Designed miniproteins, single chains, continued (5). Designs and how they scored, part 65

Each design is a single chain, and the fold is of that chain. pLDDT is the mean over its residues in the fold that is shown.

## One batch from the design tools (miniprotein)

Design m18250
Fold by ESMFold2-Fast:
Structure m18250 (fold): chain A 80 residues (1-80)
Amino acid sequence: MEYDEEIEKQKQGVLKLTEEIIKSGDREKIEEALKKLKEEIAGLEKLLADESADEAEKEAARELLPVAKEAVKRLEEALK
């Protein structure tokens, strides 16, 4: 259950950090977080397309991807 606990911590960490960055009103931090999350999403999508990748890593990516996409949406809305 190593991956399950780490995945849950990552999901909650992403959402909490996203809320804190938005509440800060710091445009530079919001833009930096948005850039990093978009790069992470690209990496997760690449991992899911890789037939040689471990199934546990793919399962983690499937769980993290929707959370990362939600965080991107919230950060983009905060920049408007």
Scores: mean pLDDT 79

Design m18251
Fold by ESMFold2-Fast:
Structure m18251 (fold): chain A 67 residues (1-67)
Amino acid sequence: DINELLEKISKLKEEIAELKKKTGITGDTPVEILENVKSNDNFDEVKKIMALETEIGKLSKEILEKL
């Protein structure tokens, strides 16, 4: 169901926003994010953000396939 997929995307975006707020991580691309957190303890949080972005992409594709 598209509504359930949209709800999941909304929650994932909220988690990313909270992680960015907590860590000060900035950037709209993987390259920008990696440069921002280079040589600091935020690597685990960066990996989590990238995993969440990947899941959003997967869910967005599933929505498009259902349309």
Scores: mean pLDDT 75

Design m18252
Fold by ESMFold2-Fast:
Structure m18252 (fold): chain A 89 residues (1-89)
Amino acid sequence: KLEELREKLYKNLPETIDSLDILSEEQKKALKELIARLEKEGAPVEDVVRALVEKLEELGLSELAEILVYRVKQAAEELGVELPEIEIK
């Protein structure tokens, strides 16, 4: 269940990033490289979300980070998965 959510994130996030006109090509590349690294490392869902939130905040995209957390929580609810607490600072 958590593994299913993680696989869904790894498959869908790169496509979602490519579709976001608010991101520059350099920002899209940086985010996709981060996702690829986390996938290779087998990072759990909470670590993937946390790393993406931190990266989006570094890029000045804190609102997008909040949207990401909200969307991940919705996806977890749809899959019947209980997520550990994820905080945005």
Scores: mean pLDDT 73

Design m18253
Fold by ESMFold2-Fast:
Structure m18253 (fold): chain A 114 residues (1-114)
Amino acid sequence: SLIEEAIRLVEEAIALLRDIRARVKDPSVQAQLDALIARLERLVAVLKKAKETGDIEAAIKAIEEAIRTVEEALKLILDHADEIDMPVEELIGRILRLIGIRLDLELLLEKLKS
């Protein structure tokens, strides 16, 4: 199912952001990441309900918001890369995976709109 794939991608983004958040020293950046993670967790719940009910429009809206949330998280991480206590290679790997998740969500969105 396209919605099941979207759920897996959003859950992977949550796991990546939690790992990054654990390595952040700045309380303000931690709070911003916590808010973005909470938004993605709510979107997973919406997607699970959309899958159960067959509500494709709700799934589309949730994926659109997940894409925007991942973009916000990427900007926050890039703006505060120096505050993340992680080897540069590991941080780059997590950033590239988040970019990949965003692109995969965009592809799923186009398939759901077809």
Scores: mean pLDDT 91

Design m18254
Fold by ESMFold2-Fast:
Structure m18254 (fold): chain A 70 residues (1-70)
Amino acid sequence: MLSKEELLKLAKEQLDEMYKRAIEEKKSIEEVEEDFKLFIEIMRDKKFPEEVIKAVEEYAKKKLEEYKKK
């Protein structure tokens, strides 16, 4: 099994890829927010550790704020 640190790293990398794609596709803020929410829900369904989920939620909030700025 992957460690909590490895899981967090992979989740952040996936969010970064989603963020890059959203910029390229010119997605609305609402679409990006929903995509991030769905990703986090999938992590909960897969029984990821709560500490990893919390860290991913904070990272997603930061990315959404960056997206809103542009």
Scores: mean pLDDT 82

Design m18255
Fold by ESMFold2-Fast:
Structure m18255 (fold): chain A 94 residues (1-94)
Amino acid sequence: MKPKMIILKQYDEELKVEIIDFRIAESEEELEAAKKKVEELKKEGKLEDYVIVEADEEILELYKKALELGDTDPEEAIKYMEKAVEKLKELLKK
């Protein structure tokens, strides 16, 4: 099955900017757990909205690279996550 991307959206009213983050779910169990958590955050007012889409191949590759490096090279893992977020923002820019 294809991985799903959970896009998290929060507007910072003080800074007048949209904050975007994302999670990848590679299994139905991960997807259900993520849905539960984001619905909880939305109910608490900590998250404005979320969208679940099929994972983009380039974003997925960057995410997997970050995950592989997370335990051995956290600094490089962060750089890959930043690239994934930039690609996601470009996709949403349309």
Scores: mean pLDDT 73

Design m18256
Fold by ESMFold2-Fast:
Structure m18256 (fold): chain A 80 residues (1-80)
Amino acid sequence: SHMEERRRRYINAAKQLIEVAKKRLEHAKKTKDYELAKFIINQLKIALDLLDEFEPSDPEVQRLKTELQKLIEEAKKIIE
């Protein structure tokens, strides 16, 4: 179905974004790059909003949303 295709695409995109964000976040921490940290937060928030389209009970979606939220909180600590 179109919904399952969209779900797979968004899940794969979120997984890829998480891996890239982890690497960029480590760089932002080391260099005190506040603009990079803000950029990461914005990208992760967009991914969270896209995943809100899917069922709250979807365990894979829930795991990804939890991981995205953890990275957002980690990035916020660089800025504050």
Scores: mean pLDDT 84

Design m18257
Fold by ESMFold2-Fast:
Structure m18257 (fold): chain A 99 residues (1-99)
Amino acid sequence: MVTVTAKVTLTDPKTGEKKTAEITIVLPENIAGVIIESADGKSATAITRDGKVIEAKNREEALKAMEKYLGTKLKEVLRGTFVHPKTGIEVTVTVLEKE
């Protein structure tokens, strides 16, 4: 397992403001990285296992940039939606594995 700490910028769907948060993710051996997107799908951040952070307009652009960076195709193995308890910001996290 690898622990990655990354700074992610997300759009608040209620206000349209960009908010930045630091997140810590523990990645299993087979996981190449994650994509974190705002609930409205208008911002996404890809975080690779080696700690690379890639900001994009949406999940599809983040996935494409991450695949280009890693030099391989990725497949979705898990997707979940989480609500931050203090801010009410909803994020969707997509977990990715190498094909």
Scores: mean pLDDT 77

Design m18258
Fold by ESMFold2-Fast:
Structure m18258 (fold): chain A 109 residues (1-109)
Amino acid sequence: MQGRIKEGDVVIVTGAAGPAGRVALRYLLEKNIAKKVVGVDRDQEALDALAAEFKDYPNFETAVGDATDLEELRRIVEKYGADVVLDAVPEHQEAVRRAAEELGLRFTP
């Protein structure tokens, strides 16, 4: 599958502070296949809680932003050198996928 996360990828997880995002983050960090995992959400307080929860993973970072906004997603992608986006919010999946495609990123739901 073209959007599959590969060893050495820099992965952005959108909707990271939600229940599905937390499950995705735990899976990625425990498998240790990604070079870096960046949890993205609009809620700074929820991201601070995620940073505390996953602080023992040196390849985990958080970034505040709206992943449905192309300019905000581009800023995060450029800062981290992202390869792939995993969207944990089904309602936003099409908008996030389109933004990822425009930025040349692989996408996985």
Scores: mean pLDDT 83

Design m18259
Fold by ESMFold2-Fast:
Structure m18259 (fold): chain A 69 residues (1-69)
Amino acid sequence: KVEQLKRDLEATIKQVEELKKELEEKLKNSDKTSPSDIASTYSAYSILQAAAEILAEQIERLGGEAPEL
């Protein structure tokens, strides 16, 4: 159970890092990226970051060690 949550958290963290990279790229190329695209990417990033925090809390409640987010 805890092992599955840790795997889910690892996958979510990878997605957060990918979205962070995408957001940074879009902000760096703001002249080529619409404000709508930036807002959508930021929203996805925020949602997945929140999901990672929830998974980390669940791991901690089950007595596992979660990485700092």
Scores: mean pLDDT 77

Design m18260
Fold by ESMFold2-Fast:
Structure m18260 (fold): chain A 75 residues (1-75)
Amino acid sequence: MVEQARQQEYEFSKKKAIEAGLSEEEAQKIVDEAEAERLGADGVADKLKEKGLDEAAEQVIEHSQRIGDQLLAQS
Protein backbone atom coordinates (compact mmCIF):
# COMPACT_ATOMS: atom_id res chain seq x y z
CA MET A 1 0.00 0.00 0.00
CA VAL A 2 2.66 2.58 1.00
CA GLU A 3 4.87 1.74 -2.02
CA GLN A 4 1.87 1.93 -4.37
CA ALA A 5 0.82 5.34 -3.01
CA ARG A 6 4.39 6.66 -3.42
CA GLN A 7 4.53 5.46 -7.04
CA GLN A 8 1.16 7.08 -7.77
CA GLU A 9 2.45 10.39 -6.36
CA TYR A 10 5.54 10.24 -8.61
CA GLU A 11 3.46 9.33 -11.70
CA PHE A 12 1.10 12.25 -11.04
CA SER A 13 4.06 14.60 -10.48
CA LYS A 14 5.65 13.56 -13.79
CA LYS A 15 2.36 14.07 -15.65
CA LYS A 16 1.91 17.57 -14.18
CA ALA A 17 5.50 18.55 -15.03
CA ILE A 18 4.96 17.47 -18.66
CA GLU A 19 1.62 19.33 -18.82
CA ALA A 20 3.43 22.45 -17.52
CA GLY A 21 5.81 22.33 -20.50
CA LEU A 22 8.74 20.15 -19.43
CA SER A 23 9.94 17.34 -21.68
CA GLU A 24 9.33 13.75 -20.58
CA GLU A 25 13.09 13.36 -19.91
CA GLU A 26 13.24 16.52 -17.75
CA ALA A 27 10.10 15.52 -15.83
CA GLN A 28 11.54 12.03 -15.22
CA LYS A 29 14.82 13.57 -14.00
CA ILE A 30 12.97 15.69 -11.42
CA VAL A 31 11.05 12.63 -10.16
CA ASP A 32 14.22 10.49 -10.07
CA GLU A 33 16.11 13.17 -8.10
CA ALA A 34 13.27 13.58 -5.58
CA GLU A 35 13.03 9.78 -5.18
CA ALA A 36 16.82 9.45 -4.71
CA GLU A 37 16.69 12.20 -2.04
CA ARG A 38 13.64 10.48 -0.45
CA LEU A 39 11.70 13.77 -0.46
CA GLY A 40 8.57 12.44 -2.17
CA ALA A 41 6.00 14.80 -3.69
CA ASP A 42 7.31 17.77 -1.64
CA GLY A 43 10.72 17.36 -3.27
CA VAL A 44 9.19 17.24 -6.74
CA ALA A 45 7.13 20.37 -5.97
CA ASP A 46 10.24 22.26 -4.79
CA LYS A 47 12.11 21.36 -7.99
CA LEU A 48 9.13 22.46 -10.12
CA LYS A 49 9.03 25.82 -8.29
CA GLU A 50 12.75 26.29 -9.01
CA LYS A 51 11.88 26.02 -12.72
CA GLY A 52 9.05 28.56 -12.36
CA LEU A 53 6.28 25.94 -12.60
CA ASP A 54 4.41 27.11 -9.50
CA GLU A 55 0.97 25.89 -10.69
CA ALA A 56 2.26 22.37 -11.38
CA ALA A 57 4.00 22.36 -7.97
CA GLU A 58 0.71 23.33 -6.24
CA GLN A 59 -1.15 20.53 -8.07
CA VAL A 60 1.48 18.00 -6.94
CA ILE A 61 1.13 19.14 -3.30
CA GLU A 62 -2.70 19.05 -3.48
CA HIS A 63 -2.64 15.50 -4.87
CA SER A 64 -0.22 14.36 -2.15
CA GLN A 65 -2.51 15.89 0.51
CA ARG A 66 -5.53 14.03 -0.93
CA ILE A 67 -3.65 10.72 -0.75
CA GLY A 68 -2.65 11.50 2.84
CA ASP A 69 -6.27 12.31 3.75
CA GLN A 70 -7.44 9.00 2.25
CA LEU A 71 -4.84 7.06 4.26
CA LEU A 72 -5.87 8.86 7.47
CA ALA A 73 -9.56 8.10 6.78
CA GLN A 74 -8.70 4.37 6.78
CA SER A 75 -7.55 4.67 10.41
Scores: mean pLDDT 76

Design m18261
Fold by ESMFold2-Fast:
Structure m18261 (fold): chain A 74 residues (1-74)
Amino acid sequence: SIDDIYREFVEAVADLPPEVRLLLETLIHEVVELAKKGEPIDIEKLKETLEKLLPDNPEAVELAIETIERIVKE
């Protein structure tokens, strides 16, 4: 389920700095809400935005994009 994917993501980012964790959790939560409403999600734009906001955390960006792709496919 989408809710299980979100929970797994929250657990995966638990050890990241609080500011990075909060940003990612907030973004993924918004994506979850959009997906539940059947609204379009621009994955490429989200990737560009995350790479710009978190240039020093490429692994966290990769995990976030993988999570968004899983949510969209659900």
Scores: mean pLDDT 85

Design m18262
Fold by ESMFold2-Fast:
Structure m18262 (fold): chain A 77 residues (1-77)
Amino acid sequence: MKEEAIKALKEAIEAVKNGDYTKASRLLGEAYSLLAEANVITPEVEELLRKAGEAMANGDYETAVKHLEEALKKVEE
């Protein structure tokens, strides 16, 4: 479960880097759901995912990747 969430989050990051923003948004939603199911969403992770989503909505994909990578690091702890 947590491993599936980590995989989805990594795939979302790669999708953003590849310019596939539609796939990235879908994978980010899947990662959020999987993280919630695994009960590993801390306030810090939730804030990072929120900021990543806002950056995606604003077309700031570099900032989105930064926040997603920070969230990934926190989840892997």
Scores: mean pLDDT 81

Design m18263
Fold by ESMFold2-Fast:
Structure m18263 (fold): chain A 88 residues (1-88)
Amino acid sequence: ESLGLPDASAREAGVKLAELLKEALKELGVDLSKKIEELKKELLEKGWPEEEAYAIAVALAVEEYAKENPELGEKVKKIIEEKVKKLL
């Protein structure tokens, strides 16, 4: 149960990362909800499962935002690193 299949492990990691990204965005006061919803809808239309579509949409929205706002992208990375360290 704990290990599962590689695909399941990757999915769980992706969803957890999306949760951490969303939390980091909230701490910075960044609202990417509309962009995330638009990307999620496109991924769902392409046949991606709901959880994976959400995780990918969050990652893509953050990546796009970070390219336009490098300083905020760096802050998001630091927040995620701190949260990941707490999991260790």
Scores: mean pLDDT 72

Design m18264
Fold by ESMFold2-Fast:
Structure m18264 (fold): chain A 68 residues (1-68)
Amino acid sequence: MERPPIEEMVRTAIETAEQLFPNNPELQAQFLAKEIKDLPEEEREKAIEVLKKLASPEVYELTLKYLE
């Protein structure tokens, strides 16, 4: 598997969201959705795949809803 810059960005964003909003998956997801929306459309698909791998299922599902 590759380790693109996007993977490190998503990992750091998840850890930052957890620190800023501990045990608040809704706010964590809103933060992550904003980070991903700032990426070009092509990069968003990669970021979403990394998020699926690294984030909890709840945070991942909520982030997808906020990306719509």
Scores: mean pLDDT 79

Design m18265
Fold by ESMFold2-Fast:
Structure m18265 (fold): chain A 64 residues (1-64)
Amino acid sequence: MWVARAKGEGGEITVRGPSAEDAVLRAAILLNATVLSLEKVDEDHYRATLRTEKGLVEVEIRRE
């Protein structure tokens, strides 16, 4: 399973999904945000940037 942890203005959330992409999309839905980028760091680690009305949110996505 993949875990997305989003930190930004308004606090942090943790979301799980069956893929890195699914976890990021779920985080974006909860934050009412647009996914600007999704970058593969390694086989078990991705990074994403989301845009919210209050600014940019960085998301760390890791495989459990």
Scores: mean pLDDT 80

Design m18266
Fold by ESMFold2-Fast:
Structure m18266 (fold): chain A 94 residues (1-94)
Amino acid sequence: AMAAEEAAILEEADRIVQERAPWMATPEAQAKYRPELAALHAEVAARHAAAPEEARRALAQAELARFLAELEDDERARELLLRAAEILRRRAAA
């Protein structure tokens, strides 16, 4: 039950990320958020350089979900993205 609930949260969060991907690729979004995204990617890479690649990928996905949550106006979408980030961080730590 819990594993199925976590899988459903991750699938819904991935759907939200995919829906935001075209907007994030626009020149406007890139100009505004590229430095912040680059800083987040650099921090994950530096802090977790010794971690397996799968764990680093999960941590990068967690940071992206957290970043998108800060930009979300919809409370439900924001809560799903934050929960997905927590799940991904926990799985990376295991």
Scores: mean pLDDT 72

Design m18267
Fold by ESMFold2-Fast:
Formats: C-alpha cells, sequence, structure tokens
Structure m18267 (fold): chain A 107 residues (1-107)
C-alpha cells in the first residue's frame, strides 16, 4: 500500500541518518572502529525488525543475507585492524545492496 511505502521510506531514511552519524563519529576519532561496528550492527538489526513486516518473503531473505554478510565483514575488518576507509567501503556496499532490495518496494 501507499502507507506502507511511505512508512518504509521514513524508516530507511532514519536508518541512513543513524549510520551516517556513527561513521562521522568514527571519522572524528570520537569512537573506535570496534564501537562503530557494534553501533552499526545494532542499528541494522533495529532497521530489519521495523521493515520486515513491510517486505515480501523474497526481499526479507535477500535483506537477511546482506545483513549476515555485512555483520561478518565488519567484525572481520575490526579483528584484522583494517583502515577506516575499508570499514566505510564495507558499510557503503551493504547500504547499496539494501537500497536495491528496497527500491522494488518503493518504486
Amino acid sequence: SMEDKEKLAKIYKEFLTKVGEILDKARRGEISLEEAAKEIIKVMKDFYEKVKPLLTPEQREKLEEVYKKAIDELNRAVKEGRSLEEFEDIVNKALEEIDKILSEAVS
């Protein structure tokens, strides 16, 4: 429905804003990459729970796979001491994949 599309768009915008704020804190050295990963994972989980009822079963499966991959890659980047740039690349790739999945529900 139109209401579901508007609700999904609002939740997604709030999600993007929160992720951006966490990355900004990491760029400024206000939080460690370990803390940034924890906060992003929490925000991703909260986002998934909120949008799950608004998605098709296929979209839910695709989104869950993107989350599992992103969580694993973020935790690995922290463990291996990768750069902030590589950490941001992992986040941005996950956001691009999420956007593609959700575009089918919004457009």
Scores: mean pLDDT 85

Design m18268
Fold by ESMFold2-Fast:
Structure m18268 (fold): chain A 64 residues (1-64)
Amino acid sequence: KKAAELAREGSRKGGGTDQAAEGAYNGAMFGKGELAMLRAVQHATWIGGDSGAGGGAAEGAYKG
């Protein structure tokens, strides 16, 4: 519920993340997706951290 509310607010402001990130965040509400997402994010951050994509998305969400 709260994740949906945050996604809605982000959509209104024009957000800074892709729909893929929003879908992953929504999946966390299932519970099972929370572990899978945390693991995927941690792995992507470690591997994809070399690219600006991971850092930019996180920084955008943090500052925005």
Scores: mean pLDDT 49

Design m18269
Fold by ESMFold2-Fast:
Structure m18269 (fold): chain A 66 residues (1-66)
Amino acid sequence: SMRLELADGVGDLLGMVREGAPRGTLTRRARELGVSLGGAYRAVNAPSPEEQRRYQERILEEALRA
């Protein structure tokens, strides 16, 4: 499923953000997925789990449209 493959890719990107991966690595991965790196930072750092979930869904929709 394209949605599951992209969800895995987005999950990997968010994991890399949480682990503090180098900016170059994050920028390349976000570009490969067709998503905003700023969106990935918001998904990880948003003040509530509910907002984090909303940003994660937005990034997944960006990937699906890329």
Scores: mean pLDDT 83

Design m18270
Fold by ESMFold2-Fast:
Structure m18270 (fold): chain A 85 residues (1-85)
Amino acid sequence: SDAKKREEALKALKTLEELKKNPSDEKIPELKEALLTLMENFEYLSEEEKERLRELLEYFSKDKNEEVRIAATSALEGLEMLLNS
């Protein structure tokens, strides 16, 4: 179970990396799903992976698309609370 949750978190992190490289409005649902998966499975990420997630969330929080900015900003605020707990 925990190994599967970690695998899903790593797949979601990879999805964010790919969407940063090749942004597409058609893939906004995939981005939102990846963000949800990462926030639900944050505890299964290593400290280096959590830091990389923070960098990706900061990037998407400045996106030209409002839906992307809102989703990333909400996830970033949640992540910052978890990192400072």
Scores: mean pLDDT 83

Design m18271
Fold by ESMFold2-Fast:
Structure m18271 (fold): chain A 76 residues (1-76)
Amino acid sequence: SMEEIKKRAREELLRIVDEAIEIAQKNGDTELVEALRQLKEAIENGEDVDEFLASLPEELRKRILRTLQEAQDRLE
């Protein structure tokens, strides 16, 4: 069903975010850890992820996206 597809997509995205948080923690990047935790809360609350990312400074947004890509690559 569409609801099961959406649930699985959300669970997969949350796994990627959790891996990204671990990467940021290992690098001692506390600002990135806090931003990724807020992203996780936005996803869990069903908030607009694009709107959340657009609210952040450009450099922080780019760091989030790069770390999410690295996390996804590690999980594949």
Scores: mean pLDDT 85

Design m18272
Fold by ESMFold2-Fast:
Structure m18272 (fold): chain A 82 residues (1-82)
Amino acid sequence: GKRLSKEEAQKLLEELPNEEVRLFLGVAEVLRELIEKGGDEEEALEILREMLKTLSEEEQKEVLELLLKEKLADEEEVKKLL
């Protein structure tokens, strides 16, 4: 598939140097699974946007790049987070 499994995402999170970035990616994966099961996409995106605001500008760039690189989100989904 185009998206990471939970096990692959967890391994990646453990390799990241920043705990806030790791927590964001973990939450993004859980919210993505909820959306795919018929959860509220707008509510999930709002939670992710609020979490992004708690990160520095450098951490925000890093997390968005990692979401795209690890296929946890596509470019349109990343645009919705901004």
Scores: mean pLDDT 67

Design m18273
Fold by ESMFold2-Fast:
Structure m18273 (fold): chain A 77 residues (1-77)
Amino acid sequence: MRPSDEEIEAAVHELAAAVSITVAENALKRGNKDEAIKAYEDAIKHLKRAMEFDPSRKEEYQKRIDELEKKIEELKA
């Protein structure tokens, strides 16, 4: 089965989001909330882009975005 160009673009953005989440988690382990917030915001941007390229996974990406937005709100409190 051959992935489409749009499936590849979605996968690239999903990977970028995963990297940004790892950066955020490592920032939190160091006590750096500002760096964590920025990294989670970057992850959300990548997930929104992935959703544009692969709308068939929209519900999955939206749930992940909602969870990250909740984490950002908790960190800003």
Scores: mean pLDDT 85

Design m18274
Fold by ESMFold2-Fast:
Structure m18274 (fold): chain A 85 residues (1-85)
Amino acid sequence: TIKEISEVVYEKVYEGALEAGLSEEEAKNLGERAGAAVETKLELGKEEAKKFLEAAVEEGEKTYGKVFKEKMEEAREKALELIEK
């Protein structure tokens, strides 16, 4: 479901942000924004959501470093599994 995908993205972004050194409050805000963005893209279609997740992994690495990228890649893989169901 869209909710499950949003929750997985939130959780992984939150974890990645904490590991990148962001505060718990900043990590929650980033996770909520990422989850909402994925929901919006899923409403446009599965392909739009997939493109967004690919771009988010690359952007996350550039902004927050390699540790955040690893969690963003986990978010993408788990979201893709749920999207294909």
Scores: mean pLDDT 80

Design m18275
Fold by ESMFold2-Fast:
Structure m18275 (fold): chain A 65 residues (1-65)
Amino acid sequence: EELERIVEATVNLLKSIPKETFDALSEEEKLEIAKKVVRGVAESRGITLTDEQIEEIAKRALEKL
């Protein structure tokens, strides 16, 4: 599933952020970073996503983190 692969790649990239730094972020800041990562992953895979899809995938990745 293409969307699941984007979620997995986003989780892996978010895990590359030092835990201390990431845990200090607000929920809003975490979501904004996750959304930027989702956009980058989708672009690298040649996938076009709406803003709504980007937000849902970002939320899903944060839940799996």
Scores: mean pLDDT 81

Design m18276
Fold by ESMFold2-Fast:
Structure m18276 (fold): chain A 77 residues (1-77)
Amino acid sequence: DMEEKKKKMFEELRKILIEKLGLSPEEAEEFAERMVEAMEGKLSEEEKQELAEEYRALMKKFAEEELEKLGETAEFP
């Protein structure tokens, strides 16, 4: 059942996005839906590239936020 597989993948992705990246439930749901659509081939090649770039930007922002928090406690030598 394609619908059941989509729901499982969506819920798993949403959980990962919330737990690992700290996204809101709304942001995680939107992103997870787009990822599921990409995996099902419903997105164009251009849209898949855009989604991949957004995911990389999200990961980079998360890493930068962690570095910024560390930077607030770090002193210059």
Scores: mean pLDDT 72

Design m18277
Fold by ESMFold2-Fast:
Structure m18277 (fold): chain A 68 residues (1-68)
Amino acid sequence: MEVVIDATGMNADQLQDAVVRAILENDLDPSKLDFYVNGKEVPQSKLAEVALAEDKKTGKAIITLKEK
């Protein structure tokens, strides 16, 4: 399964809430997910940091969650 979240313009709290909700609503296991920001793979621990930095740099923060 692949889930895409447009986090453009979100603050850290909104982004965290959107990601957590997507995981829960799609019954995903976070330990079995690969995380991407604007098509680039990122560690889960850096997801919010990288997404906010990409939004500031490029004007877009598209988060993709992919099951392994």
Scores: mean pLDDT 83

Design m18278
Fold by ESMFold2-Fast:
Structure m18278 (fold): chain A 91 residues (1-91)
Amino acid sequence: SPVDKIKERARAQFDAMLNAMVADIRRNHPDIPDSKLEEFANKARNMFDEALATSDEPPEILMLSLNQTVTEAMRTLMATGEVPEMVYKKP
């Protein structure tokens, strides 16, 4: 359906952003283990998939909110070496 194509595009854009973030962390913070980068990416994708399944928000608005959450999680990982939980909560 047209809605499914919009969601597919949003997921592809989110994955591209997430892959770029992981590449930047790997380049600038080589001391962070690949296992933590994988945990970060998996938690971010799980949050995004849950949000797409449960949210009534337009995909563009949802993307902005989720990108902010992922960016904050990235900063936490770089500062602490730990991946925080990334959970979508319907407002």
Scores: mean pLDDT 83

Design m18279
Fold by ESMFold2-Fast:
Structure m18279 (fold): chain A 80 residues (1-80)
Amino acid sequence: ERERLLEKIKELEKNREELKKNIKELEELLKNKDYDKAAPYALSKDPERKKVVAEATLGLLKAALDFEEEQIERLKKKLE
């Protein structure tokens, strides 16, 4: 039980670190106005539309990070 719970926490912590890295990379691209790299899959070639897509993606990544952090804290409380 405890070993399985610790393994799940490690998995979520790895996902959290990956999300933090992706968020930081995307924020840096947006700061530098590298919209082609920030939103390479955007249908529009317009930089302003690519910016909107990148900002929406950033919002989703931040929401995913919050969810992962809540799950980690919840599982750690079970180990207490």
Scores: mean pLDDT 80

Design m18280
Fold by ESMFold2-Fast:
Structure m18280 (fold): chain A 98 residues (1-98)
Amino acid sequence: EKEELLKKADEYHKKGIEAFKQGNYTEAAKYFELAARYYWLAGDRDKAAQSYENAAIAYEKSGDRVKAAMFRASAADLRGNKEEAERLYQEYADLVAA
């Protein structure tokens, strides 16, 4: 089960990198988000956080500032950086309110 989840996460991560290299930022962001979910389910919080950071970068490149802010906050939260996560969640909330 854990090995299958990690394999799925690695597959989505590779697809995200490929899409990003091709300039398909929306597809890249979705693949990185999927990779993060599977890493999280497998118990790999660090790789999940890295994948959310990659998703945020891809969403920013696609012009989706709201999702970029959301995934930056999620990555900080997963890393246990409470002060940074709180600030990033506030930035996300401000963008949603605009």
Scores: mean pLDDT 85

Design m18281
Fold by ESMFold2-Fast:
Structure m18281 (fold): chain A 93 residues (1-93)
Amino acid sequence: ASATATVGNLEVTVEVPNSKELRVTVRDLKDPSKTAEAVIPLEVGASAFVRVGNYLVVATVTRINAKEAQVDFVVTDLETGETSRATVTLPLV
């Protein structure tokens, strides 16, 4: 299972490689050669951060139930200080 969302100038993809963790992949839509990935425990409140170019991405697991997980993304442009937010809902089936 996977889900994808756009947050500012970034594409974020969340997938479930196993029952214990989420994999987050972040890609810069203006420079697709710039990608980063992180692994987050599948636990409410677990978080990870990745840097892609001038962007800092913080991903936090905000909800888990029997059918889905919810991950909130906060993207900060480190040059401007501007922030963008998105939520991704991922099926766990």
Scores: mean pLDDT 80

Design m18282
Fold by ESMFold2-Fast:
Structure m18282 (fold): chain A 87 residues (1-87)
Amino acid sequence: SSEEEKAIKALETIYHLTLTANARKRALSPAEVALLEKAFAVLKPYLSEETAARLREIIAKMAAGEAVPEAELEAVMREAVAEIQAS
């Protein structure tokens, strides 16, 4: 559905910005943080409380300039995709 496509695109935005943040030596710009917040808002209705909380932790780490372990990112992304597709 169009709604599912928007949710997947929002998830891809979070994924790519996380990889970019991990590769950079500088914190994300305010514009990039705003994109993450918008993407999370689109995703939240499709996600369980647990998956939403884990994704929120990843966003918080990126905003703080902290590295996100790739295994943690991959696990959360896999669960989020499954939950969106089940909606």
Scores: mean pLDDT 81

Design m18283
Fold by ESMFold2-Fast:
Structure m18283 (fold): chain A 86 residues (1-86)
Amino acid sequence: EEQKRRLEKEMREELERLVEKLREAGIDEELIEELRREFERALEEASKEPDVKKAEQELVKRLTALVLRAIGDAIDRELAERRAAL
């Protein structure tokens, strides 16, 4: 379906936009790659959802949750490394 292909393209473009912001914020490439892998799984799951609106809502929720997790993990890493560098 054209709408599903467009949604997948738009979601991938949004992911890359957010990834660039995460890199600018100094978030570790390992965390960014983990985010990408998890989101590719989310895109595959969404491709099985016949309701495009529902697929969009689930993808937005998943992307938000994955970005927040990456930020939290980056903060934890930064704090642990600062402690180790004492």
Scores: mean pLDDT 80

Design m18284
Fold by ESMFold2-Fast:
Structure m18284 (fold): chain A 91 residues (1-91)
Amino acid sequence: AKPVPDESSESYKEIKKAKEEGISIEELREKIEKLKEEIKNDPSPVNQTALSVWDTAEKDIEELEKSGDEELLFAALVTLYSEMKKVLEAS
């Protein structure tokens, strides 16, 4: 099946909001790094699992940056930031 965008997902809503606010890729990277440092200070198993997932996502993001697909890179960064925030709010 062809991939269909899930407009009902929280990630899609966050991507739309970020585009409407004119958030840059650089600003998203700064927000992600700040959250990552906050999470690193909590040794909980959930946060350790989240850090592993985000480290993998960061490698994928680096490959997307090399490809020059700025729209896909933007979507990936917004999704990562949203997931990081959810982990912190659940703690």
Scores: mean pLDDT 69

